# Designs tried in a protein design run: designed miniproteins, single chains, continued (3). Part 75

Each design is a single chain, and the fold is of that chain. pLDDT is the mean over its residues in the fold that is shown.

## One batch from the design tools (miniprotein)

Design m10584
Fold by ESMFold2-Fast:
Structure m10584 (fold): chain A 92 residues (1-92)
Amino acid sequence: MLEKMKEWWKYVYENMPPEVIEEVRRRSTQRMLEALRNNASDEELFELQRQMYQDVADVAAKVIGKPEEAQEWLDLYFEELEKAIEELRKAE
């Protein structure tokens, strides 16, 4: 799993224009700062993190297109992320 995530992020960073990456980062930072200012719960922060991954995936698809393999990696990434969150909830 981790290896496929690293390949996906490498692909995004190598193929997306720097200005687009900066815009996604700015947007994510703004959302996180607003949540922190409003004393967001850990669950709200986790949901924002999930949304940020989705936003990056959506922007990458629009800007650079994506090969079919990249879509498979995205689906697996989100599935494994959801499983990890469920396991963390059970561990408490």
Scores: mean pLDDT 68

Design m10585
Fold by ESMFold2-Fast:
Structure m10585 (fold): chain A 73 residues (1-73)
Amino acid sequence: MDEIVARLEAVLDEANAVLEANKEKILAALKENPGDVELFAELVKEVLKQVPGVGEADAEALAEAIRAAHLAA
């Protein structure tokens, strides 16, 4: 269990680093298209696909969760 937690922490640290590196691109795209949830979801998916240990399916699931949250609001 501790090994799984350590791997998850490493993936989260790497995800945070990749998101931070792409933060300005994400913010710039949102400024150009304020309220464009689809663009935001696609950008998050593409950024997360670059994180070691995050599969395309996991990135897509998060993108769909972002879309669903917008529809529920």
Scores: mean pLDDT 64

Design m10586
Fold by ESMFold2-Fast:
Structure m10586 (fold): chain A 55 residues (1-55)
Amino acid sequence: GNDLLELAKEILKGKVPEEELDKVATEIVNQLLSTASFSSGEEFKKALEEKAKEY
């Protein structure tokens, strides 16, 4: 994966089953990138952490 996918997997670790981790991380990264544009990796990380709170 790329750095964004690895970051998503790390944030979701323990929040979703390990067998679903890669799938859920990929879905969230794709959803965030398709619904918003981010000016920095920090902004993306914030959005990702907020989305992860739903799990």
Scores: mean pLDDT 75

Design m10587
Fold by ESMFold2-Fast:
Structure m10587 (fold): chain A 58 residues (1-58)
Amino acid sequence: TRDDRVSTVRDNVTGVDTSRDTMVNNRHTLDPSSFDTSVNDTTRTRDGMVGDYRVMMS
């Protein structure tokens, strides 16, 4: 199917400069050392966890 072709092409593209550029950009803004930035949507989960901790301790 045409979707099969698009999926293959996309995976190949992301495996090249596009994927690398995204990874580098992500590390630049996220700061992998602390990984405590709201730039990444995943950090919301961690930030929410901290908020929940305060609620539990209150």
Scores: mean pLDDT 45

Design m10588
Fold by ESMFold2-Fast:
Structure m10588 (fold): chain A 65 residues (1-65)
Amino acid sequence: SVESLRQTIQQLKEDRALLEEKIKELEKKDPSDVKSQIVLDMYKIALDSTELLIERIEKKIKELE
C-alpha cells in the first residue's frame, strides 16, 4: 500500500541521517588512516544507495497516486 511505502521512506530517511552523522565523524579523522578512509568510502556508498532507493520509492508513490 501507499501508506506502507511512506513508512518505508520515513525509516530510510532516519537511516540516511545516521549515515550522514557517521560520515561527519569519520571525515574528522586523519586522511593517512587507510582503514578509516575505506570505512568512510563504504558509508558514502551506503548513503548514495539509500538516497537512490528513497527517490525510486517516491517515484512509485507518485505513479500509484
Scores: mean pLDDT 85

Design m10589
Fold by ESMFold2-Fast:
Structure m10589 (fold): chain A 112 residues (1-112)
Amino acid sequence: MTDADLEAAYRGVREAARLYKQGRFDEAKRTLLDIAGATDLYKEIEKMIEEGADEKTIVSKITALSLLLIGALVDAALYARRHGEDAEEELKLASEVITKLVQELIAKMDKK
């Protein structure tokens, strides 16, 4: 893993936190999905929910998505630590975006 990869995660977490503070949750969500390389998995999960796929399979995919998103937060935290940056508030806000994203997917499963 290069310092440039960690820096990209750090910048993405800061941007997502900034957007979330402004009430721009959908943009914050897209930013985190992009830096985590999880955009295609997120779209797959939405399609599986719409098609009424097996709940156990959907939950497994949501777990995989959550791990990718947490991995991006870990990368951002590691960059901040190595460079003496304070990222506590940004990491907290990005974590709240992940929680809301997961809650939205679960809520979609309960509809129909």
Scores: mean pLDDT 87

Design m10590
Fold by ESMFold2-Fast:
Structure m10590 (fold): chain A 103 residues (1-103)
Amino acid sequence: DVTEEIVKHVKELAKKLSPETKKELALELADLMVNDEDPEVRYQAGLALKALLEEMDSETALEIRDEIVPKLEEALKDEDPRVREAAKEALKVLEEKVAPLEP
C-alpha cells in the first residue's frame, strides 16, 4: 500500500533530519497539499506532512505553525474528502505538538 509506505518512510527519514530540514519539508508539503492539480498528490502530501509533524519537536512545530495553519485551513476546503481529512488530522497533530508551549 503506497499510503502505508509513504507514512512509514517519512517517519523513518524524519527521525534522521535536522529541525531546519523538517521545517523546510513541512512548508513544501503544505504548499503541495494546496497547489497541486492532482488530488492524489495533494492527499499524499497531507499524509507525509502529518507523519513529519508527528516526528517534529514542539519548538520546531511552533516555529512553522503560523505559516502552515493558513495552508491547512485552505486544504480543509478542498474538493477531495481525503485531502480535507488529511488536513484535519495534520492540524490536530500540529496543535497537540504546540499546546505544551502555549499558556
Scores: mean pLDDT 84

Design m10591
Fold by ESMFold2-Fast:
Structure m10591 (fold): chain A 81 residues (1-81)
Amino acid sequence: EKVKRERQSVALYSAANINLVGADTNEDLSKKYEEKGKKLLEEGDEKSAEEYFKKAEQFKKDSELNRKTAEINLKKAKELE
């Protein structure tokens, strides 16, 4: 029973860490795509800018989802300790 809970806790911490890395990666990508979009807009390429802004928004949403999932997994892991 005790050993089973410890193994489940470790698995949840591992899952949370993977989600946090994913969140950081997606946040960085969102910022990079937003910056590229702004530059394209300044150059007058409104259509390409719009595409980059849409990609930036998607990466931002993915990052937020990863952070929420990580928070849930961390709470569950702590409860099993």
Scores: mean pLDDT 85

Design m10592
Fold by ESMFold2-Fast:
Structure m10592 (fold): chain A 83 residues (1-83)
Amino acid sequence: MELQKLKEEAERKEFLKLGQEGLKKGQEAADANPSFQPLLDQMKENLKIWESGENAEESKAEFLRLTDIFNNFMNYMREIKNK
C-alpha cells in the first residue's frame, strides 16, 4: 500500500512537471498566433483541475489531447524554420 502511494505521488509530480513544460510551449504558440490562446487557457484549466483532484482522469486526458495538438503545431513550425 505505501509503495503504491509513493508511486502515485511520483507519477503526479512528473506529470505536473511535463504539464508545465507543455504550457510553456503552448504559450510560445499562442504568442505567435493569438488564435491558440483559448486552447492554451483550456490546457491551464485542465492541469489545474487535475492538480486539485476534481475529475482528475478526464482533465488529464483532455490536457494530454490538447498537448498533442500543440506538439503537432510546434513540430510544423520547426519544419518551416528549418528550410
Scores: mean pLDDT 73

Design m10593
Fold by ESMFold2-Fast:
Structure m10593 (fold): chain A 74 residues (1-74)
Amino acid sequence: SSMEEEILKKLKEEVEKIKEEALKNPSKLDEYLKRMGEISKEAAKLLSEEKVKEFEKFVKRQALEMLEAQQKAA
């Protein structure tokens, strides 16, 4: 539904903001990853199974990019 698409978009935007903050403050990376995990749990309550899978793939990609950026900085 269009409502689910709007919710998905807002959740993705929230995750992107968390990623931006994590890249600026790598000392708190674990806290940001935990926050992304909590958003994924809430998404599972609000979205259909198909949209949850799409969101989980998006979150995993964002988390991987954050971890790769930290590894390259070391």
Scores: mean pLDDT 83

Design m10594
Fold by ESMFold2-Fast:
Structure m10594 (fold): chain A 67 residues (1-67)
Amino acid sequence: AAPEPTLDQLDEAGRIVADAIANSSSLEEFRERVLKEVKEKGLVTDEQAESLIRVAENGLADAAARR
């Protein structure tokens, strides 16, 4: 079966995403920071990390497009 992350791992990944949003000046930097941290910690699969980044990028792009 495909590995499913625990709620604790998802919480940690969420904190990494929030920190990356606060400390990134571009979507590319944000993507690189999130991928690096979640891969180093083994919190989620590559596909799950890409999905998480995509959702966050859509949110950031929407916010940027409004302003």
Scores: mean pLDDT 69

Design m10595
Fold by ESMFold2-Fast:
Parts: sequence; structure tokens; C-alpha cells
Structure m10595 (fold): chain A 73 residues (1-73)
Amino acid sequence: SVLEEAQRLVDELEARALAHPEDREARHRAVELGSEIGLLQMDMLLNPERREQIEARLREIRREAERLLAEMA
């Protein structure tokens, strides 16, 4: 699912940010994206009619996490 893909990539980003403690920006952004996924997951449970909009945002988070991971490679 889009949620599982976004969560997996953000988890990987968080793990890589932990391996690079000098990169404060990467760690900060990883935490922000993780928090946003949590809020979107709750929103999907409470407001299932918003699923399409929530999945669109999850796809954006997935793309951003992929970009950040590539920059850290």
C-alpha cells in the first residue's frame, strides 16, 4: 500500500540519518515526515472519505524520502 511504502522509506531515512549525526537537517526532516505519516494514518481512520487526498500526500512523502535517501548515498 502507499502508506506501507511511505512508512518503509521514512523508516530507512530515519535509520540513515541516525548513522549521520552531523546531518541535523536530514534527522529533523525524517522526524517531521514520520510525524506527518502518523497524522495521515489517523486522518484515514477518522475520515475515510479523505482517502484519495491522504494517499496523494503519502505519495509526495514517499518521493521526498526517496530523494533525500539518494542525496545521502
Scores: mean pLDDT 85

Design m10596
Fold by ESMFold2-Fast:
Structure m10596 (fold): chain A 78 residues (1-78)
Amino acid sequence: SDALIEEQRRVFEEQLKQLSPSDQEEANKFAEELEKKLREGLAKAKTRKEQTVLWGRFRNELTKKLIELKAKQQGVKI
């Protein structure tokens, strides 16, 4: 639902406030692209299982991006 996407985006944006403005911009652009892919996937999904996989991918990719940007801010190399 749109409310769920809006809630996930709000939580993500709150986490971004600790990052530099340039990293916030990069993360928000990434999240917009992920949201578009999620919405397109949900429109085509025929089963609850397919919807669950799409939601899981969306959440995992947002979390991964946040971790990567936080690591970059701390000067940590992988």
Scores: mean pLDDT 81

Design m10597
Fold by ESMFold2-Fast:
Structure m10597 (fold): chain A 74 residues (1-74)
Amino acid sequence: LDDALRRIADVGERLDAARSADEVVAIAEGSPLLSDEEVAALRAMRDAGASLDEIKAALGDYLGRRFEALRAAA
């Protein structure tokens, strides 16, 4: 549990540093915290021309949801 929460924090730091939609998608693809469906949704947003801020917000929302699920399971 604690290790998973640290992984979420680490991904959040990488997300904050990301400078392109492609970089945000690459972070999501490399993270075991996201489902294939969530990663596909981020790719679809990138392909549709969503802004960097929009894609960052979407990944942040997925991470926040995962964080709350882990807290509820503790």
Scores: mean pLDDT 79

Design m10598
Fold by ESMFold2-Fast:
Structure m10598 (fold): chain A 89 residues (1-89)
Amino acid sequence: SEKEKKLEELYKNKDISGLLHLLDIGIYEGDEKLVEKVKEYLAELYSEVNGLDKEAVLKAMDEAIEELKKNGLVHTKEELEKIEEIEKK
């Protein structure tokens, strides 16, 4: 898909900010497969650049995403549509 091509381009360019943006898009759309691929690539880049354990980075990313969801800082499209429906009279 176009998003998979974008993911490969961002990973090849080591574009961390672009990968984080694509992660946000994946979360928003509820594209769990895209989210998993982006997390994997981010964990590879972070572990390579910073000498971190990839498994630990993946776990920390998962915990961070869940915390952001819990605090209402990230939403899926379906969640946003439900919020909009509730706020409309």
Scores: mean pLDDT 75

Design m10599
Fold by ESMFold2-Fast:
Structure m10599 (fold): chain A 80 residues (1-80)
Amino acid sequence: SPIIDRLEFLLELGRRNPEAVLEALGITDPEFKERFREAIEARDLKGLLRVLIEYLEKHPDKQRIVDEIGLLRQALEELE
């Protein structure tokens, strides 16, 4: 899945600098910033995907297209 490949890349990038990934994603909500950081530092792809889905649902203005949430949910199902 192209989405899984992108998330794996973000986890690898975040291994050394999770703050740089948070900055690149534009995450400013302190609750989500902490949860994203924890998932990135733990290299928890499923956790990262769940936090991304919840973040986009809570902040629809950050959503590129409504169907992107559907693609993220599909990727999570592929990992389960």
Scores: mean pLDDT 69

Design m10600
Fold by ESMFold2-Fast:
Structure m10600 (fold): chain A 57 residues (1-57)
Amino acid sequence: SAEDLASLPLSAAIATVLHMAEQKKNEELIKEVLKLSEDPNATIEDVINLAKKYGLI
């Protein structure tokens, strides 16, 4: 859930969404998650919004 992701450290939230993306074999989502992991300005809100956009939560 969004609340569960928000309770995690940013790195753990990114890893969780990446794992979900890999399970769905969604190459576009995997690419977007990896882009967030390389962004020094990425926030937990960005991770939650990406997860919502792709129907993960």
Scores: mean pLDDT 83

Design m10601
Fold by ESMFold2-Fast:
Structure m10601 (fold): chain A 85 residues (1-85)
Amino acid sequence: MEAERLIEKAREYLEQKDYQSAFYLAVEALLAATRARDREAVEEAAALLQEVIDAYLAATGDEKAAQAARQTLAVLVAEAEKAIA
């Protein structure tokens, strides 16, 4: 499935400490899971996004960027919940 492939790629970038690529691919995975109405994939992608944000904050100390990313995650999860019902 598309979301599964994007999750796997995001994890690869996270392991490489490429937080920007990991974040964008995890966002794409969450959107793909939402379109597919796959609740489990939405939960997996959201958890991965949280891991990327936490790893980025731990590596950089950039609280402002981490907070903005957490707001983006919250909006994406809320929209997924509305779409999947």
Scores: mean pLDDT 86

Design m10602
Fold by ESMFold2-Fast:
Structure m10602 (fold): chain A 81 residues (1-81)
Amino acid sequence: MRARSEEVLRRFREVAEEVHRLVEAGRLEEAQKLRDEFLASLGLTDEFLRAAYARVRADPSLQDEEAARMMERAGLDPSLL
């Protein structure tokens, strides 16, 4: 029932296109809000990212594991090129 990587990538492209339109129109605040809402819908909040960075900073060996978990939570393949 979860979206596949291809569907998530398509949604990223749609959101990126809309953000681009808002930026061109000078609506930076709306563009930032749209991006934030989309990332939050994938479970990637600023608070979540800060916590992950803090753990990696305390223990660098967690870098790859935290990166993989962020990708999985976003519905992306951890084998990103």
Scores: mean pLDDT 70

Design m10603
Fold by ESMFold2-Fast:
Structure m10603 (fold): chain A 76 residues (1-76)
Amino acid sequence: MEAPVLRSRRELLEYLLRDFRELRAALEAERAALEAEAAANPTPENRRRYRAHQLVLAFAEGSVRELEAELARLEA
């Protein structure tokens, strides 16, 4: 069941969407620095770190899109 403070499936989805949007924004803010570091110092470690960050950001972006689509389906 949904958390007691969240009275509907819509409220739960909006709560999750806010959390994932905040995560995505934080990851996007870090991306430019990691990209610049990987370009300036292209070591295997820096490339792996940047790639790992890209994968996590992609998951956050995908989660946002799926939650937005689910909310749109609920609103018809």
Scores: mean pLDDT 79

Design m10604
Fold by ESMFold2-Fast:
Structure m10604 (fold): chain A 85 residues (1-85)
Amino acid sequence: SLPSPAELARDTALLTLATLYVVAKNQGKEEAAKIYRETMDAVAKATDPRQAAEILEEGAEKLKDIDPVGAEILRRMAEQLRAAA
C-alpha cells in the first residue's frame, strides 16, 4: 500500500525541511536552522494537508529576509500540499 498524495507531499516536506535544517546548521545559519526545525516539528504534528501548508507558509514568511531561497522552497511545498488537500 502506497501513501496517499497528501501523505506523500507531507512526508516529502518533512524530509526537505530536515535537509534544509542540516544544511543551515552546517553553514552556521543559526536563525534559519531554528526556523526549519520549528517548521518541521509543526508540520509533523499537522493533522491535514491544509494545516501543513499554512505552517509552511508561516515558515516561508519568517525566512524571506533571512534565507530567501529556503523561503521559496517552503512556499512551493505549501502549494503542493494545498493541491493535494
Scores: mean pLDDT 89

Design m10605
Fold by ESMFold2-Fast:
Structure m10605 (fold): chain A 96 residues (1-96)
Amino acid sequence: AKTTLELLEEIEALGKEYIRASHTDAEKAEALKSRLEQELGKLKLQFTMELKNDPKRLNQILQLLDEFYQAVLNSDEDSFNKKFAQVKALVREVLS
C-alpha cells in the first residue's frame, strides 16, 4: 500500500504530466485525467481515515485538493504550484 506522502508525490507528477499533455496529446491527457482522479480518490480516502479526529484540517485539505484538481484541469500552472504547496504545508503540520 502507498503512504500519504507517496500518493502526494504521484499526484504532483500526474498533474504536471496532464498539463503538458493537454497542449499536445488529447488521448494521453484523457488517460492521465482518469489516473489523477483515481489517485486523488485514494488520497482523499486516506486523509479521511488519518484525520478522523481533526475534521477542520480534513475539510481544509479536501478543499485544497479540489482547488488543485481544478487548477490541473484548467492547465493553470501557477495555481497548481500554489495549491499543491498549501496541501504539502498542511500535510506536514498534521502528519508531524
Scores: mean pLDDT 83

Design m10606
Fold by ESMFold2-Fast:
Structure m10606 (fold): chain A 97 residues (1-97)
Amino acid sequence: MKALGEAKTAELAARLAADNSPETVLAVAREQAAYEVAGLALKAGKITEEEAREAEERLLAAPSLEEMVRLIEELVGPEVAEKVRAEMEALEAEVAA
């Protein structure tokens, strides 16, 4: 998770520190999930570093959570996809309350 992680994590943390609105929290969570999933596929030897960047961009460009979850399932399998779905749904419920 670290080859692209430290600068991205610091940037996401800075955005949350500056703006912790529901919209920013959800956007940051989506970016973190996309980055972590691409990193998992890279570390598993399934894709190259260039493909990992492309996968992250594809995940972020997904028009819905359902589409993002389908792309995650394709890349790293259904177990990781289900965890990301559950985490995003839980976060959406928390920020909506």
Scores: mean pLDDT 76

Design m10607
Fold by ESMFold2-Fast:
Structure m10607 (fold): chain A 84 residues (1-84)
Amino acid sequence: LSPEDQALLAGEAVFQRAVARLSPEAQARVAALLRQLATSPDKAERQRLADEILALLEREVAPSPEERAAIRAFLDSVIDAENG
């Protein structure tokens, strides 16, 4: 794997661990936001949804700055995949 691919896999793992620390209700909210992110054709809306997911994680589980950066990188990769 390239260093970039390794970083994205690490970011996905950090994201999954942060989500696992949420209540079941908050996990359901993140899942709903991720579905909206994956299906939205508008990049600005995808960015807003990613920011909302990150804000929810900040509020509920308070990830470290390093964890937040990894989560942000993962969410940005999901946004960019929809640009094709």
Scores: mean pLDDT 77

Design m10608
Fold by ESMFold2-Fast:
Structure m10608 (fold): chain A 67 residues (1-67)
Amino acid sequence: MKVALITVAASEEEAEEYLEKVRELFPDAEIELFRAENIEEALKLKEELLEKGYDYVFIVPTERALE
């Protein structure tokens, strides 16, 4: 199973924390971390990743991204 995690406006440390939590939920999955600067970029990236055969794509916005 191929899983993508997209963080929005997150620091490197925040992104790593989210990645660790997703790995706990899907221990047998291939999980790739992606970083977006804003929600529009994250949504575009999600569409591209789903088209390329990722089974699940999770977007995790920070409070800054939800302004």
Scores: mean pLDDT 77

Design m10609
Fold by ESMFold2-Fast:
Structure m10609 (fold): chain A 76 residues (1-76)
Amino acid sequence: MTYAVIAVTEKSAKDDVVKALREAGGDELLSISSVTADDGNVVVVGLFSTKEAAEAAQKAVSEVPGTKSARVVSLG
């Protein structure tokens, strides 16, 4: 089963959010992608192999200043 952490953040906070996903995910982090939205926010998506790693990453990302929302989604 794969889990996604979907974070909406300010553009200035993007690098800190990516760092938080990498540090929390470790070996369980499968990929990171990001897209700049039309409203100027950045959507960052981290894919994880375990729910525990995804939940830890969501918590870490939520603590980054400039993060507007972070959620965990099960993908299968």
Scores: mean pLDDT 83

Design m10610
Fold by ESMFold2-Fast:
Structure m10610 (fold): chain A 69 residues (1-69)
Amino acid sequence: SSDTELKIKILELLMENKDARTIAEELGVALSTVEKKIKEVIDRLKGSVRTYAELLEKLKEMIEELKKG
């Protein structure tokens, strides 16, 4: 799915410490689309992580699962 591929690319660029505006420009998509996808990921992880290290581990796991499915 093109939506899944876009989500993977956004998450990979976030892991590279790029902001939403930079990601939007690099991928050629609307800033609102990037912000929406980031919010969906953060909201999903909210309450399941307690540290920044746990957040990074969950993001890596999510990227791996998206690439697998």
Scores: mean pLDDT 77

Design m10611
Fold by ESMFold2-Fast:
Structure m10611 (fold): chain A 96 residues (1-96)
Amino acid sequence: IDAAVEKLKEIAAKELSPEEYKLYVARLELFKTAIEGYLAGLSVEEIIAKMEEVVKKAGLSPEEKAKVQAFLEKARANPEEFKKGIGLTLEQLKAA
C-alpha cells in the first residue's frame, strides 16, 4: 500500500498544480490512514484521531479543513456505517 501511495503521489506531482497536489496528497493520506487503522483492528474513535493528525499536518485551507471536519463528525455519529464503508472499499481493492 505504501508503494502504491508513493507512485500515485509521483504521478500527481507531474500532472497537478501545487494547490491541487496538496489536496490530493492529503486525501490519499486520509484514505491510507483509515484503511491501515481498519486492518489493525482499531476502533472508529482511534481511526478518527489518526485522521485528525493527518489533517493537522496537511496545511489545508480553512474551507477544506471544515469539509474534512464535517466528514469526521459524521463518522463519529455513525461509527458502524463508517466502519462498513471502509470494509467495502477494502474488498473492492482486493478484487482489483
Scores: mean pLDDT 74

Design m10612
Fold by ESMFold2-Fast:
Structure m10612 (fold): chain A 88 residues (1-88)
Amino acid sequence: SLREEAARLAKHASEGAEIAKKYGVEAQRYFEKAQKLAGRVYASLSGLSSTRLTEEEIRKLLEEAKELVKKGIEILKKETGIELKPVE
């Protein structure tokens, strides 16, 4: 489901941000932004938010979050040699 996808993206981004922060690399900014976007989608779909996102907004935010995670992984690998595996 989109909610499960948002939860997985938020977790993956959070883990990436912690690693990037430890090494002080630019990838941290990408992961933090991805976590914020995925978390916003998750909150909306879980009824934890006072504002409800439209289906179009959800799709756009999830797509942006995915691209940010991909970019963060790329930068992290280039700058630190650490390769992150896909998370379920």
Scores: mean pLDDT 81

Design m10613
Fold by ESMFold2-Fast:
Structure m10613 (fold): chain A 90 residues (1-90)
Amino acid sequence: KQKLIEEARELIKEGKEYLKKGNLTQAAMKLTQAAFLAARAKDPEVIREVLEAAEELIEAIEKNPNASQSLKDTAKSTKDFAEDILKKLE
């Protein structure tokens, strides 16, 4: 239970580090993995942390004119997935 929360937070941290380095594809991959682990943990706090990171990713993608539509779709899907899980827990 706590292990899933710790693993999700580590993936969020890695995703944010990739985001700071401008590697949007790796950031999206890490945050998608974090969202699935956060869902399994069923912890609202870590799910909100995923949502915040996904919003930062979406903002970075929107500022990059070379970002692919697939990358934009992946970031939005990750945010929507986390939002749906959070609603289910509330």
Scores: mean pLDDT 82

Design m10614
Fold by ESMFold2-Fast:
Structure m10614 (fold): chain A 62 residues (1-62)
Amino acid sequence: MEKVRELILESASEGVKAIGHAASAVSARKEGNLEEAERHRQLLDEYLKRSHELEKKALEAK
């Protein structure tokens, strides 16, 4: 019960971090900082994957 709740909250937290990096990537690209934009895009992908994995673990834990 508590483990499922923790995993859901962690998944949501990782999703929020992904959104933050998406916004940072857009901002960096507008400023012409393509290297930082690409770095934030990679972090966006990483946090989205982590969010999805935590969601799956929550479903498996019941």
Scores: mean pLDDT 81

Design m10615
Fold by ESMFold2-Fast:
Structure m10615 (fold): chain A 82 residues (1-82)
Amino acid sequence: SEVSDAAAEAMNEKIAKEIAPLLEKLSVDQAQEVTAYIIEEADKVMKEIQSRKDLSVEEAKELAKEKAEEIIKLAKKKIEEV
């Protein structure tokens, strides 16, 4: 849907901007492990947004950005552990 597509784009853009430079410093295996973790967490957020029919495009983007900040925090912690 337009709502879920807009939310996914906003979330992915925010995550990529913060995390991509950090992934470049990791080995291929470490980067894949962190990326898989991010995808799993992002999938949970998208399922939540897709289940809701009360969100406007703007509300979904704002929620996605808030969830992206939490995913970024978790991803940075995961990077320190690999």
Scores: mean pLDDT 83

Design m10616
Fold by ESMFold2-Fast:
Structure m10616 (fold): chain A 71 residues (1-71)
Amino acid sequence: SLREEGLEAIEILREHLPLGEAGDREALLKAIGAVLAAIGAIIELNLLGKHEEAAELAKRLEELGFPVKIF
């Protein structure tokens, strides 16, 4: 499900935090990809009317230092 995909992306992000030394490109790319995947899941859940699930994912991202503001 989108919720499960979003949670998996957040777990991948958590595994790559804190970000490594300057020049750790692979860890940075994985972290960026995970953030984008989680944001995508939040947007899709909101579009489907699953606002509680979207809010749960957004809160978990904010707790990792990535606040999401969807207009």
Scores: mean pLDDT 76

Design m10617
Fold by ESMFold2-Fast:
Structure m10617 (fold): chain A 97 residues (1-97)
Amino acid sequence: LAEEAIEHLKKAIEKLEEAKKVSDKKDVIEEAIEHLKKAIEALEAGDYVSALRHVLDAIQLATYALRETKNEEAKKLIQEALEHAQKALDLILEALS
C-alpha cells in the first residue's frame, strides 16, 4: 500500500510541477507540492496519520488552484494531479481502516 500510494503522490507532484509552469497560481501550487512531498516522507516513516493530513491539505490547495487558474492547460494538469492524489488518499485510508 505505501509503495503504491507513494507512486501516485510522485505522479501528482509531477503534474503539479507542469501546471506551475503555465499557471498564474504558482505559489498555491508550490504549497500543494510541498504538502505532497511531506506526505511521501510520512509514508516512508510509517506515519500514515501525518501522510493523510498532508494529502488532504494538498488536495484542498490544488482544488483552490483549479478554481482560480485561468489557463486551460494548467486546469487539466491540476485535475490529473488531483486524480493521483485522490488515489493515494484512498490507499492511505484503506491502510488506516
Scores: mean pLDDT 89

Design m10618
Fold by ESMFold2-Fast:
Structure m10618 (fold): chain A 73 residues (1-73)
Amino acid sequence: SRSELVEVYESAVEFGRSHGVNVTPYTDEMTDAEIRQELSVLDGILSLKVATGALEDTPELQEALRTIREALK
């Protein structure tokens, strides 16, 4: 549902910001498609940072990525 998608997005924004990623804050004007696009971008940024060693591969990060990826299915 939209409420579940928004909850995932707000959690992902908080996680991204805690790791130095510039993430668009949620607004109620955002469409589901825009939220999904921003989640996809964040997944890409976090995955690239792990692959390049710029971000430590932690269980918390893997759980955040799992949650984002499940929301995008």
Scores: mean pLDDT 85

Design m10619
Fold by ESMFold2-Fast:
Structure m10619 (fold): chain A 65 residues (1-65)
Amino acid sequence: PSQRELDLGVLRVAVSSFEVAVKHSKEFTQKDIDLAQKMEKRAEEMGDEESKKRAQEVLEKIQKG
């Protein structure tokens, strides 16, 4: 696969893993907000609209508590 395909795969696995962690957590820290924002930015830079949307949904969930 191309480097882009490998990078997209890594991003998608990271977003999926973070979604699962957020779903099962009751407390969130600034580090969780920072991580969600970094994932959103990375998805935007790579043009992966689906991963960007998923990262935004995770960020919203963290911010709303």
Scores: mean pLDDT 78

